# Designed miniproteins, single chains, continued (5): the designs that were tried, part 19

Each design is a single chain, and the fold is of that chain. pLDDT is the mean over its residues in the fold that is shown.

## One batch from the design tools (miniprotein)

Design m16633
Fold by ESMFold2-Fast:
Structure m16633 (fold): chain A 97 residues (1-97)
Amino acid sequence: SLKELAAQLRDAVIAGDVERAKELAKQIKSLLPTASDDEIQALLDALGDAVEATTDRESLEIVREVAMEVLRTTENHELILRAIGVILRAIGKLEEL
């Protein structure tokens, strides 16, 4: 499920496992077009936790790319704003590296 993949992506980013994070991000992106708002919310929560926990450039870029894919997929204004929040936090951290 997307919720399980989102939790696994968060855990991979926190662990610094960039290769696993890339594989999980690819799977998540493929599921996004059919994801429910509840599943996208869980993904955005996981991405937020991942951004807070990591200082790794590649991990931050992965989180940013997944959040950007949410923007391409959802028409839910609340989810769009949450995705923008994740993107801005990831960019802010990338600029400090």
Scores: mean pLDDT 89

Design m16634
Fold by ESMFold2-Fast:
Structure m16634 (fold): chain A 88 residues (1-88)
Amino acid sequence: MAPRLPRTSPSGLSFLAGSAPTMEEAIAQGRADAEAAGLRFTGVVHEDEYSRTLRYASEEAEADLHVFKIPSDDGKGYEWLYLLMGVR
């Protein structure tokens, strides 16, 4: 497992998550969370029909915004989850 000890690291970003009805809205929400944390978009790490991973960074920290398609709770379509995670 990765180290779990608190440290005076440049990044305190652990986990921010949400959902949206479209990929564009999920990316926009995740981007807003990243920018609120002082991070800026640096590039696309991965993309396919069902997922996208976008790298965000500051001078002190890096984070990946994972956006992925899941079945809707009512079974009538799909929704998009986003997850912003600090990278080691």
Scores: mean pLDDT 71

Design m16635
Fold by ESMFold2-Fast:
Structure m16635 (fold): chain A 67 residues (1-67)
Amino acid sequence: YTLTTEDIYNAIKAAIKEEESRKGRPLSKEEVEQVIDRVIQALKAAYPELSDEDLEKAKERVLKDIE
């Protein structure tokens, strides 16, 4: 089983929603970037076969959603 860019994107978005729920407010761009870094590190540890290209595409997509 290999995660797709969409799977990675959805994992990051879920983590952001959890953090927003915990804080009771939307996250700042800096906080979003911290969540992205944490999720990517966890995914790379769990799925060493993940390509850096797929991780980068998912990160870029999340950042485009955040203005």
Scores: mean pLDDT 81

Design m16636
Fold by ESMFold2-Fast:
Structure m16636 (fold): chain A 81 residues (1-81)
Amino acid sequence: SKEELLKEVKEKIEEQEASEEDKKKLIEVAEYILSKGYDLDKEGLLLVSAYIVVRAKVENKEVTEEYIDELLEEAIKTFVE
């Protein structure tokens, strides 16, 4: 289920060597992607979410829903296809 997938993704994010702020951003991005109806497994969801958060930092942009939408197709193609 989506709830089980999100729980496992959250547990994996909490295990990472990252700041609490970055972990929160990763979880928020993962939740948003799942809400859009993309059929991603745990690994794909983690990689796509991480890519978006890292890309936002490099470009000095806030991780907004609009920003996620702009990168989502590129990220899925990179890590899932």
Scores: mean pLDDT 80

Design m16637
Fold by ESMFold2-Fast:
Structure m16637 (fold): chain A 110 residues (1-110)
Amino acid sequence: DKVIKELEEAIRELERLREELQKVAPDATTAIKAIDRIIESIKKGIEAIKNKDKEAVKKALFDLEIDLGMLRIILGVMKLIGAPQEVLDLLERAIELAEKSIEALKEYLK
C-alpha cells in the first residue's frame, strides 16, 4: 500500500512537471522523453508490485536507474548551454521524484 501510493504520487507530480516543461521549453524534446521513460519505468514497477513479481520489480528498478542517469546527463548539458533556471528547476525536481521512486522500489525489495 504505502510503496504503491508513493509511486502513484510520484507519477502524478512527474506528469505535471512534464506538461509544464513542454509549455515552457517545447524544444527540450530529449528531456521530455527522458521524463516519459521515467514515468513508464515507475508504472511498470507498480504493476510488478501488484503482481508480486520481484524479478519484474528488479527490472523496473534497473530501467529507472538508467533513465535517471540519462536525465542527470541531460541536466548537466542544459546547465552547460545556459538553459533558463525555470527549466533547470523542473529537471532537478524530476530527478528528485525519480530518486524517491528508486528508494520506494528498493524498500519493497528488502
Scores: mean pLDDT 90

Design m16638
Fold by ESMFold2-Fast:
Structure m16638 (fold): chain A 76 residues (1-76)
Amino acid sequence: DLAAKLAALLAQAEQTLADFKQQGEQEGKRAGDQAGRQTDPDSAGKQAGQRAFNDYIGQGVTQGAQLVLEGLQLAA
């Protein structure tokens, strides 16, 4: 069933993005806290945390986009 396969791929993409967002938030806070304790707590900590968070989100977006494209190919 094409519709079922497409729905499964979209659900997997959504779950992947949610997982990366959650892990990115945790890693961002962790990296920010560690950097803040070792150096400047306001600038260096926030910068390190934001970079770690963005890296995780970027990975999630890429994986989600690939799953969506696979679903679209099934629909074509």
Scores: mean pLDDT 67

Design m16639
Fold by ESMFold2-Fast:
Structure m16639 (fold): chain A 99 residues (1-99)
Amino acid sequence: SLTSLEEQEARREEYIEKAAKDFEEFKKLPKEKLEEVKKAAEESDSNWAKFMLPYILKLLGAPEEEIKKAEKRREELLKNSKPREKYVADLVEAGWKKA
């Protein structure tokens, strides 16, 4: 590879920290604004939006059934995703756990 292992690991940590900061900012949003984010994610055809939706629902205190449906959709998407997309999803989850 063109990048050392240490440089790749540092970049990974930067992405995790960025995701954690994004989740901390979501936690500070009024519920009305967070509901707008939820609607945008539901209407988006983006894999990123589908990966994010379960966490947004958890922040909103959505019913467990709604969260489980979003998590199942995320799992099905990840099963059919390329390694790069799975890597990005793992960084998002690590950021959520750190926030």
Scores: mean pLDDT 75

Design m16640
Fold by ESMFold2-Fast:
Structure m16640 (fold): chain A 96 residues (1-96)
Amino acid sequence: SAEHREKLKKLVEELRKVIEDYKAGKLSREEYHERMAEIGQEFVELLKEDPEALKVVLEGNEKSWSAEELIERLGEVNPDVAEFFRELARLAKELS
């Protein structure tokens, strides 16, 4: 879990940098989408190492859960993954 936590923290920092670079006009829309896809792929690989957390994410997508519902359910199985989604939601609000 410590290695997972550190990798998730690194992904949040990368996500923040990509958003800030895009807002500053340093990335095109296409470059932004490409970098977001890379971050998403790394997150999916980490999530595959935790089948219980993966199951919750897939169920949340199927049932169209809110971000708040997903975070609550994830907190029951993997608090570090829940924290990642909390930070992602916070960054999304800052971007908006």
Scores: mean pLDDT 79

Design m16641
Fold by ESMFold2-Fast:
Structure m16641 (fold): chain A 66 residues (1-66)
Amino acid sequence: SEYEENLKKAREISEEVAKRAERYKDDDAAAFEYYMKGLALKGTPEGEAYLAAGKYMFERLKEEAE
């Protein structure tokens, strides 16, 4: 289903950005880019995936800073 496909894409994006956040803990630009892309596409499955990924990157960067 479209929902399952979107969930899979969101997970794949989240896993990729988690690896990047771990590698580039000071890369605020990458987190900002994903978050802004998510906001621009808000209300679509793709937008939800990018928004979740961007928020995840920010949370991860914040956690790494602690």
Scores: mean pLDDT 64

Design m16642
Fold by ESMFold2-Fast:
Formats: sequence, structure tokens, C-alpha cells
Structure m16642 (fold): chain A 78 residues (1-78)
Amino acid sequence: ENLEIAKEAAEKLRPRLVEIARRFGLSDEEAQRVVDEALKKAIEDIEKTPFTGLSEEQRKKAAELLIELYAVEEARRA
């Protein structure tokens, strides 16, 4: 279920993350690459996170926040 939540959050946020990367001065191609790498890392981390004690809604919010954090970090490094 955590993997499914992570994938849904990733696809929901993808257009927003690409736009943010473009605002960092990246080309369309570079923005897509940076976002793809960030989402891959975020999904792997979320899948390994047990989210013990969190409700389903809290787990969805945590996944979205973590995905955004990874995307910002990758864009800053590019």
C-alpha cells in the first residue's frame, strides 16, 4: 500500500515539480530528468518507511511532502 500511495502522489505532483524545475533555469529535458530522479529516490524511501501510527490520510500527506522535498533538493543540485 505504501508503494501505491507513493506512486499516486508522484504522478499527481509531477506537473508541478517539472514547472518548479523549469523555474530553476533548467531546460524541459533537464527538468524531466531531475524530476524523474527525484521521484525514483522518494518512492524508494517511502516504500521503506513503515509509517507506523499514521492514518492513511497522514501517510498520503507525508508521501507528498517527501516527494516535494526530494524534487527541490535535486533541482538545487542541477
Scores: mean pLDDT 76

Design m16643
Fold by ESMFold2-Fast:
Structure m16643 (fold): chain A 84 residues (1-84)
Amino acid sequence: SAARAEMERLLRRLQELAGEAARALAEGTPEGVARARELVAEMEALVPALVEALAAAEGEAFAERARAALERDLAGLRARVEAA
């Protein structure tokens, strides 16, 4: 379905950004931390579209639970970036 394809596209993009953020933080430099901060902002910006795609593919209740999990995980990554 179109909804599932869009969900998979957004999940893949989120995974790509998360990998880039991890590599940037692993550099252990101020430049890497700044890059990771930009990447976390990009991931945060994807959440509304991903939640919409999740709702279309799996239903509202699933999307609400997924949003809570995504927000928690992104808050944790944000805290890690700010602590670096």
Scores: mean pLDDT 88

Design m16644
Fold by ESMFold2-Fast:
Structure m16644 (fold): chain A 79 residues (1-79)
Amino acid sequence: ALVSLANQVIGILEKVFKSQLSAEAQTRLRSATSAEELAQEIALVLKTEFQVTLDDVQYAQLLAAVQAGEPSRIITLLP
């Protein structure tokens, strides 16, 4: 379930930013063992690969989207 969600997030990020995620970032996202860990890794990838830093409100929205299994909600957090 989490790996499937991570793969959907990878597709969303690559489509929105029109760029391929690094193999390291993809491996990190797929290695998440909880919704909380996946949200933390998504926020880190946004910061390191795309220079997008989420505030506390945006991070709470990201965590809620991941917990709900609705990765498309993440699009609203992206520029």
Scores: mean pLDDT 84

Design m16645
Fold by ESMFold2-Fast:
Parts: structure tokens; sequence; C-alpha cells
Structure m16645 (fold): chain A 87 residues (1-87)
């Protein structure tokens, strides 16, 4: 059980770091464009992200998770999914 808590914290820190780097180095419009390449976005989600800091942060977190998944091995992705299932 301790292993999962430590790994969960480590993965959450990685997601936060990617999200912070995206927010620091990209405009909201650039983040939306990146998100569109990774996930399907409705016009309402795009409008929310442009008008609400909270919605933008949620979108950035989703982008960070998708980017992290692309860089993960199958084993790493499986471990991350297991941690999320525990939560």
Amino acid sequence: MEKFEKLKKELQEKVKKIAEELLANHTPEEIIKLAQELVELSPSVIEAALTSEEALRKLVEQVAIQLLYKEMSEEEKEEYIRILEEA
C-alpha cells in the first residue's frame, strides 16, 4: 500500500510539473491547440478554457496526462491506471 501512495504522489507531481510548464510557456490558445491534437474538444470546452482560469487549468491537466501517457511504457501506464483506480 505504501508503494502506491508514493508512486501516486510522484505521478501527481509529474502531472503538475508538465501542467505548470505548459501554463508558463504557452498561451491559452496554444494549449487549446495542443489539446485538440490529443483529445476531441467541443466548442463549449474551448470557450470555457478561454474565459475561465479554472476550466483552462482542468484542460491543461488533461493535456499533461495525455502527454505523460505518450511518453510512458506499457508497464508505466498500467501502474498509473492502477493508482487512479485506487483513488
Scores: mean pLDDT 73

Design m16646
Fold by ESMFold2-Fast:
Structure m16646 (fold): chain A 95 residues (1-95)
Amino acid sequence: SVTQTLTERGSRDVSRVSVTATGADGVTDSATVEARRVTLLDTTQSAPDRTTTGPVLRLELADGEVRTLWLSVTTYDKDNNLVGSGTSTVELEEA
């Protein structure tokens, strides 16, 4: 994940990220994260048999499970101003 990304921080200092993630089952979850960094593994990928495209996050979990999420991402600076919506690259700091 982190060692294989060609990602950069958004055009301003990103302090908050709002994400909407759609899994392979078509279920959509959304969360607002006070994220220091959110890293995208792939910048744009079409989900199989779906019309929606967008940034893809590939997560490798501690148990070795791999998950692929299709993201819609909105980024904010430290003053809560919108700096990007699906166009800014963000990095997810792994726990």
Scores: mean pLDDT 43

Design m16647
Fold by ESMFold2-Fast:
Structure m16647 (fold): chain A 74 residues (1-74)
Amino acid sequence: MSREEAERRLREALELIVEAARALGVTEDQLPTLEEQIRRTARELGERLGLPESTVERLAREAVERVREVVREQ
């Protein structure tokens, strides 16, 4: 698996979590728990995919920001 393919797979997995949060109508009260779950999932998948910690941290941050936007727009 290429690094580019691994990064894309992680990004796709995190985007599915963001879309699930949108579909389930996650509220601001639930946000801290969801953010922790996103960061943990990104670290676990990133490690299995052999991605650098800096890349995993960036993608996790982007997903957390996207979830915050979804929650605040509702």
Scores: mean pLDDT 82

Design m16648
Fold by ESMFold2-Fast:
Structure m16648 (fold): chain A 57 residues (1-57)
Amino acid sequence: SRAELLAEIEAVFDAVKRLAELAGVRFETAEELLDAILAHGGDPRLVVAVARALFPP
């Protein structure tokens, strides 16, 4: 569901936000990021997996 996808994005949001800022793009909320991924035909779960790989805890 959208709520499950949003929760998954929120879990790695700080990492994805930092990566986006280094690329010159800013997101204020996980919902903005999720909507951007979906608008471009991206897979939110793949983005979560990549963020976790790049920024492990």
Scores: mean pLDDT 76

Design m16649
Fold by ESMFold2-Fast:
Structure m16649 (fold): chain A 88 residues (1-88)
Amino acid sequence: MSPDELAYRGLQLASQGAEAASRGDYDTAVRLLERSARLLDSAGPRFRPASDHLRQAARALRAGDLESAQRHLVQAAEAVRSAAERYL
């Protein structure tokens, strides 16, 4: 897959993960956020800040720290948007 295709798939999974978390489906959210982080890592180093925040959000959800998870999801979304806008 191209880096742009990997980034697009990563963004889709991150969005789905955030939606799952907002519905209280934390198990699904954790799986989707971790998959998103792996795809963004494969898309290239410009997405590393986003993948790091997605992993931190997943860890926070597993720990029941919803406030920390929310902060990391916001930062991940901003990092993905900034990286995508730069090159897309």
Scores: mean pLDDT 82

Design m16650
Fold by ESMFold2-Fast:
Structure m16650 (fold): chain A 75 residues (1-75)
Amino acid sequence: MRERIRRIIKEAMLEEGLPEAVAEAAADSIVAQLERDGELEKTTDEEARELGRRAARVVKNGAAVREEQRRAAAA
């Protein structure tokens, strides 16, 4: 279950153009969160693909904001 959902999320993120290392790390994080929330077993292949696509867009759009906040907090 976990490995299948992780692979589907990672593949969807790669299709959206994320680098493999970023897609892998993000997929691991998403799967871990689904497992903690008890949603992993309820997640379909279709939902996993959609989640991966949405996550890829959020990562791309949110990365700049998070980087600015991280630099401000570190200063």
Scores: mean pLDDT 73

Design m16651
Fold by ESMFold2-Fast:
Structure m16651 (fold): chain A 58 residues (1-58)
Amino acid sequence: KAEAGVRVAKGLLEAAKKGTIDQSKENAEAARKIAENYPEAQPVADETLKVVEEKLKA
């Protein structure tokens, strides 16, 4: 269960790195929702949010 949540969140992180700013925001929000149900995914959700922040600063 926890492993599945972390795996999905890692997929969202990779999609956020490759996508547009809007796609990265959607992936970050999805990862945050995964982390709400699977706390083990929180570090990956935080990393996805940082990807959005870096793209917004550029």
Scores: mean pLDDT 79

Design m16652
Fold by ESMFold2-Fast:
Structure m16652 (fold): chain A 118 residues (1-118)
Amino acid sequence: MAVEELIRRAEELGLPDVAEYIRLEVRLLRASGVSDEEIEEEAEFVLEVIERLREAGIEERDALRLTATRSLIDLILGVKRAILLGKGEKLKDISELTREEEIEMVVEEVKAILEEKK
């Protein structure tokens, strides 16, 4: 199933926040060099989990929060590490980032994404 078909299915199911999340995930994964096949499998998995949570009576925003947060965090950290490597930082220095520095990077990126939605 094409990614565009998964986004359309989310919209047709009345899940506009999920559709936007899938668009963001696809954009970030492509930027990270992930194959379209792997992106499709990830997006389909997320949509299936959210559909089941919605059937259980969980609101879209809460379902998205419960399923998407971890994958998005891992993606943001991966992209930030790739940027640091591109700037000439050594892999050892990147691997020695403190939990606080990783939290700050994720929080900064999430804030930037949320400000773009306003």
Scores: mean pLDDT 66

Design m16653
Fold by ESMFold2-Fast:
Structure m16653 (fold): chain A 112 residues (1-112)
Amino acid sequence: DMRKIAERGIEAIEKLKRGEISAEDLLKLAQEAEKQGDNEVALYLVAAALVKEATPEIIANLEKLSSGNQADQDFVRVALAAATSPDADEEAKNAFLENLIRGLRGLKKQYS
């Protein structure tokens, strides 16, 4: 159910912003979304995890999820900049996470 996984994703990113869950918890939810075929929801969740913890495994998963779509590849480029820029402060990272929440709300409305 794409609407349910998108809603859970919104709640998870909000909890991540408050330090109530880990990047690993988001990655587990992203894997659940991928198994259901909800690759767009998975992409947003992996991007949120990247902002919190930039690992080679997370980067590889973002590249895989975006590999067939230029808009998704452009999104991954922005996510990498937000996560890995030496000038990226906590405020900029939180603003990006809020953008991911807005994107998931858009997906939830589209599939309502």
Scores: mean pLDDT 80

Design m16654
Fold by ESMFold2-Fast:
Structure m16654 (fold): chain A 86 residues (1-86)
Amino acid sequence: MELSLELKLEIAELKRELMLAVEEDESLSEEVKKAVFGFLANGVLVGSEEAKEEAAKFIRDFIESSDASEEVKNLLLEELEEALKK
């Protein structure tokens, strides 16, 4: 996909904020945290189906509640949907 540098930087910033939120959340299991980090690092959710589902829900809820633009939110949500197909 062809993305502008500005959109890439906004997506990277939202991913950075998501990473910090995951690191600070004491309620998430290590397996779910690994699934989210796998998505952020490689665009692939790793672990059990339960961990992937819980990670996907956490990522989606975080994106939807963020102050990012609708374009950035939609792009990261599309990346999540593609990761779920793999």
Scores: mean pLDDT 82

Design m16655
Fold by ESMFold2-Fast:
Structure m16655 (fold): chain A 67 residues (1-67)
Amino acid sequence: DEEKFKEIKEKLIEAGLSEETAEKAAKILVDAGLSMEEMEKIVEGAKALLEAGFSDEQVLDLIEKEA
């Protein structure tokens, strides 16, 4: 779903990920077949990690493992 991808990408950018990393992460989550609720929980977790000082690369790795 293109709309689902765009929405999650925007939420990840708002959480603090770069546009490039947010695009990769959003694709992984959508391709994994996660519900919107499941993806929003991952976005919330990503935001917390970024606020704690984790890098985009570290957050992307954790999203890959979660999916």
Scores: mean pLDDT 82

Design m16656
Fold by ESMFold2-Fast:
Structure m16656 (fold): chain A 82 residues (1-82)
Amino acid sequence: VPPLPPLSDEEIDEIAEGFAKAAREGNSALVTAHMILATALAVSGRYDDAIRLLEKARELVKDDPETSALVERMLADIRKLK
């Protein structure tokens, strides 16, 4: 089975910006959807894509302590899978 190509920097930025916007707007369903996406990437063996996405998201939400803590926890959990 050929591997899927890695996510582009543009794709990572777009997804991370969507997450940050959802967090700022208090859209918990959309925040959850982005967290599921990061988990799905990791479970599919796309750990580098998941890590890149979460690192970008962390930078965009650094001034939101609750969302930042959630992203840090997800990043730590995914890093443990490698």
Scores: mean pLDDT 76

Design m16657
Fold by ESMFold2-Fast:
Structure m16657 (fold): chain A 79 residues (1-79)
Amino acid sequence: MAAERFLALAREVPEAAPAAEQAVAAYRDPSASLEEVDELLAKAVEIAMKTDPEKAGELARAAGELMAQAERERARAAA
């Protein structure tokens, strides 16, 4: 699943892992806005980019996939 893939990649960059866990917690919280999820995902990728730019590219891709999934799930729940 997209969230598990994102967390697995983030754990390879220890400095980004706490921010990534917060992002996934917000993704799993129905009361959190999509804007909050996006901001937390962006924060994790930003930390990774400063620490390990090579792994940050993979993390950014996984974050994009998770955000796309979150948008689809929230749209379906709102319908």
Scores: mean pLDDT 82

Design m16658
Fold by ESMFold2-Fast:
Structure m16658 (fold): chain A 94 residues (1-94)
Amino acid sequence: DVVRQALQNLQTSDDPEVRLQALQTIRDTLRVDPSPENLELALEAVDIGLQSDDPDVLRASLDLAMEVLNVSEDKNIILRAIGLALRAIGKLLE
């Protein structure tokens, strides 16, 4: 519920501060509850965050992708997180 609300805030707000808070909430939740549902929602959140031109939102999205890599043992989740992390790095180098 907390992760789903944060994801909705990320989807519906153009405010960088709201987006940063949403990404941080999802990351904090993964650190204590890395369930398959929360991992899928986190990957969705990273993909949305990477649509931003704000460098802080892009950095937070990278940090969330790195957290997924730290807590997941699922090869499919790991490969998706690596792809998203590389995309985030590419955008940050623009």
Scores: mean pLDDT 87

Design m16659
Fold by ESMFold2-Fast:
Structure m16659 (fold): chain A 75 residues (1-75)
Amino acid sequence: DEERLEAFLRAIAAVLRESPQSKEHLAELSEAAAERFLEVYPDADREAVLAHARVVIGELLSDPEGLAAFLARHA
């Protein structure tokens, strides 16, 4: 569970590094992060993963300092 959570957060960090860090792209970023996570954990609940990714990415895009710290932690 902790390892799975870390994999999920790394998927989000990877997508945010590769893409425009803008709320206009929230839906695309959330889908990309969910798909990246599901490549490793295909049996995970896709709807729950997508909903969680949207919340986390939305929060990060609203907090520039938190976003920078998050990206540094999940290199």
Scores: mean pLDDT 84

Design m16660
Fold by ESMFold2-Fast:
Structure m16660 (fold): chain A 84 residues (1-84)
Amino acid sequence: MSVKEKYREELIKHLEELAKSDKLSEKAKEAVKKAIEVLKKLPLSENFGAVALETIREVGGEKVYEFLRPYIVNRELPKEPFKE
């Protein structure tokens, strides 16, 4: 497996874990699920992290993007519920 294939696989796995979290709002879950779908169809030449974050911003909006960004970048799961 190439480094890029492994990175995509690990990112998708983490996003799937985020989408199952009871700490995310419905809108945040929709944004994460859309990012997963986009990443599965993306060529290996693309920046997976940047595309995932951009998709979350477009679908979830700025608040969802700002909430999820550190958890995606740092590969962490939220311990507290999304604050409106």
Scores: mean pLDDT 80

Design m16661
Fold by ESMFold2-Fast:
Structure m16661 (fold): chain A 78 residues (1-78)
Amino acid sequence: DELRQQVQQTLTKLVNAALNGDREGVEKQLEELRRLGISDETVEKIRKLLEKAMESKDPEEQHLYLAEAVRLVSEELR
């Protein structure tokens, strides 16, 4: 499925941007998710999770917030 592959690539770029503290890259990938058909509601929930991940001082907590963001997108594609 081309859509699933594009979403997966976008999520990989999004996670990498968040881990690097690249806020501009995060916004670019969130807009790409919206373009690919992810709802505004899901995009806003993900934005909040990514902000928490970028603000977290614990790498394990950062990973959990990023994993939850990926899960929310995956759930919408079902």
Scores: mean pLDDT 85

Design m16662
Fold by ESMFold2-Fast:
Structure m16662 (fold): chain A 79 residues (1-79)
Amino acid sequence: IEQVPYEKEVIRVDPKDKEKLEEALERFKENFEKQFPFLPSDERIKEALERLLEAIRKSEGPVEIVLINLPEEVLKKRL
């Protein structure tokens, strides 16, 4: 197993803060599209967003959303 460093972007979101929640979801979608540009984006992104929203709702408080950016080289070799 190759251990490759990746970038982490952490966004702290309160489900009651609509503005920050929308920003976090938009960044999550952008990050997901970057990692999986070859997949049908609409279906995969929608599923990922729904799971993210459910996790935020379940936490009943501020949630840290960790966005992982893998280098394009790693994605091309692994996918």
Scores: mean pLDDT 62

Design m16663
Fold by ESMFold2-Fast:
Structure m16663 (fold): chain A 67 residues (1-67)
Amino acid sequence: LTPEEIEALATVAAALKQFGVFDSVDEAVAYALSRLPYLETVKAEAETLKGKIDPETFEAVRAALLA
């Protein structure tokens, strides 16, 4: 995964956690990773979410994704 791909996945996963779709960071990350075959769609979704994601939630998700 490129850094850009990781940032897009982290953005979408953070949104899912923030909006209450999943109650844990790990569940949100697992779901986002299941979308890897649709990475262009994930990147488009991430762009619409920029500036709407809590920075603390984003960093927690990004750290989990890189683990």
Scores: mean pLDDT 79

Design m16664
Fold by ESMFold2-Fast:
Structure m16664 (fold): chain A 70 residues (1-70)
Amino acid sequence: GLLSKEEQERALKEVEELAKKNPTVTEEDLNLAKRLIELGARLSDVKRVMENNDNAALVSGIAIRAIARS
């Protein structure tokens, strides 16, 4: 579901902190993750993908569904 503004802000901070700890996360990956959170993706799903680059297709699927709902 869609996050509240406060939940979204906290989720964005969590994603930024994860990117700081993982040097394999590119600026492009971070920007994609932040956009997915803004589109209503779950933080747990976004964190999972950022930790495992092999799941890029899952992230894309979540983004497409969120955009289609907007």
Scores: mean pLDDT 67

Design m16665
Fold by ESMFold2-Fast:
Structure m16665 (fold): chain A 110 residues (1-110)
Amino acid sequence: MSDALKFLKEVLDLLVEESIPAEIILFGDTLYVVFPNKEDADRFYPKLEELAKKYPNVRVERSGKVITLTFADGGAEEITYEQLEELAAEYPNVSLEKVGDVFTLTVKPK
């Protein structure tokens, strides 16, 4: 499993464990975690920042209800739809959608 795919799995594990509804949008080298509101993003940001410290090529930025994760090595672009489909299948409350070259993983509330 690539570092980008491992990172994505750890992000999903955290969102599912904390029962935080969110959308994860993967486009190019960037992963966007979109929360229902700014307060949920504020609460989750320290956990994503701590996780990103384990991955030297990941940059973390925050704007309102969105946390942006950029993979400087381009590793996120190597993630295939099949790998995302297999990953989503591990979680009963996660769905996957593809529109063009954009992938969206939706974490549903309990």
Scores: mean pLDDT 80

Design m16666
Fold by ESMFold2-Fast:
Structure m16666 (fold): chain A 73 residues (1-73)
Amino acid sequence: TQRSSQLSRGASTLAQKGDNESASLASEQASKLAKDTSPESSELSLQASRYARNGDNVKASELSLQSSKLSES
């Protein structure tokens, strides 16, 4: 859970910097790690990865941050 949250927070920062490739990969990894512990966080991270791949940095960052907060609860 903690590691997934940290990866999602990192993905948000990477998306804000315009590093869409790294943001997508970090969000995908966060999704995989959260799959069994927080399905909602996992789904948000997966969607963030998709938006990052499409170049929607704002949406990718927002969803990654939301996923991180949900995982920390």
Scores: mean pLDDT 80

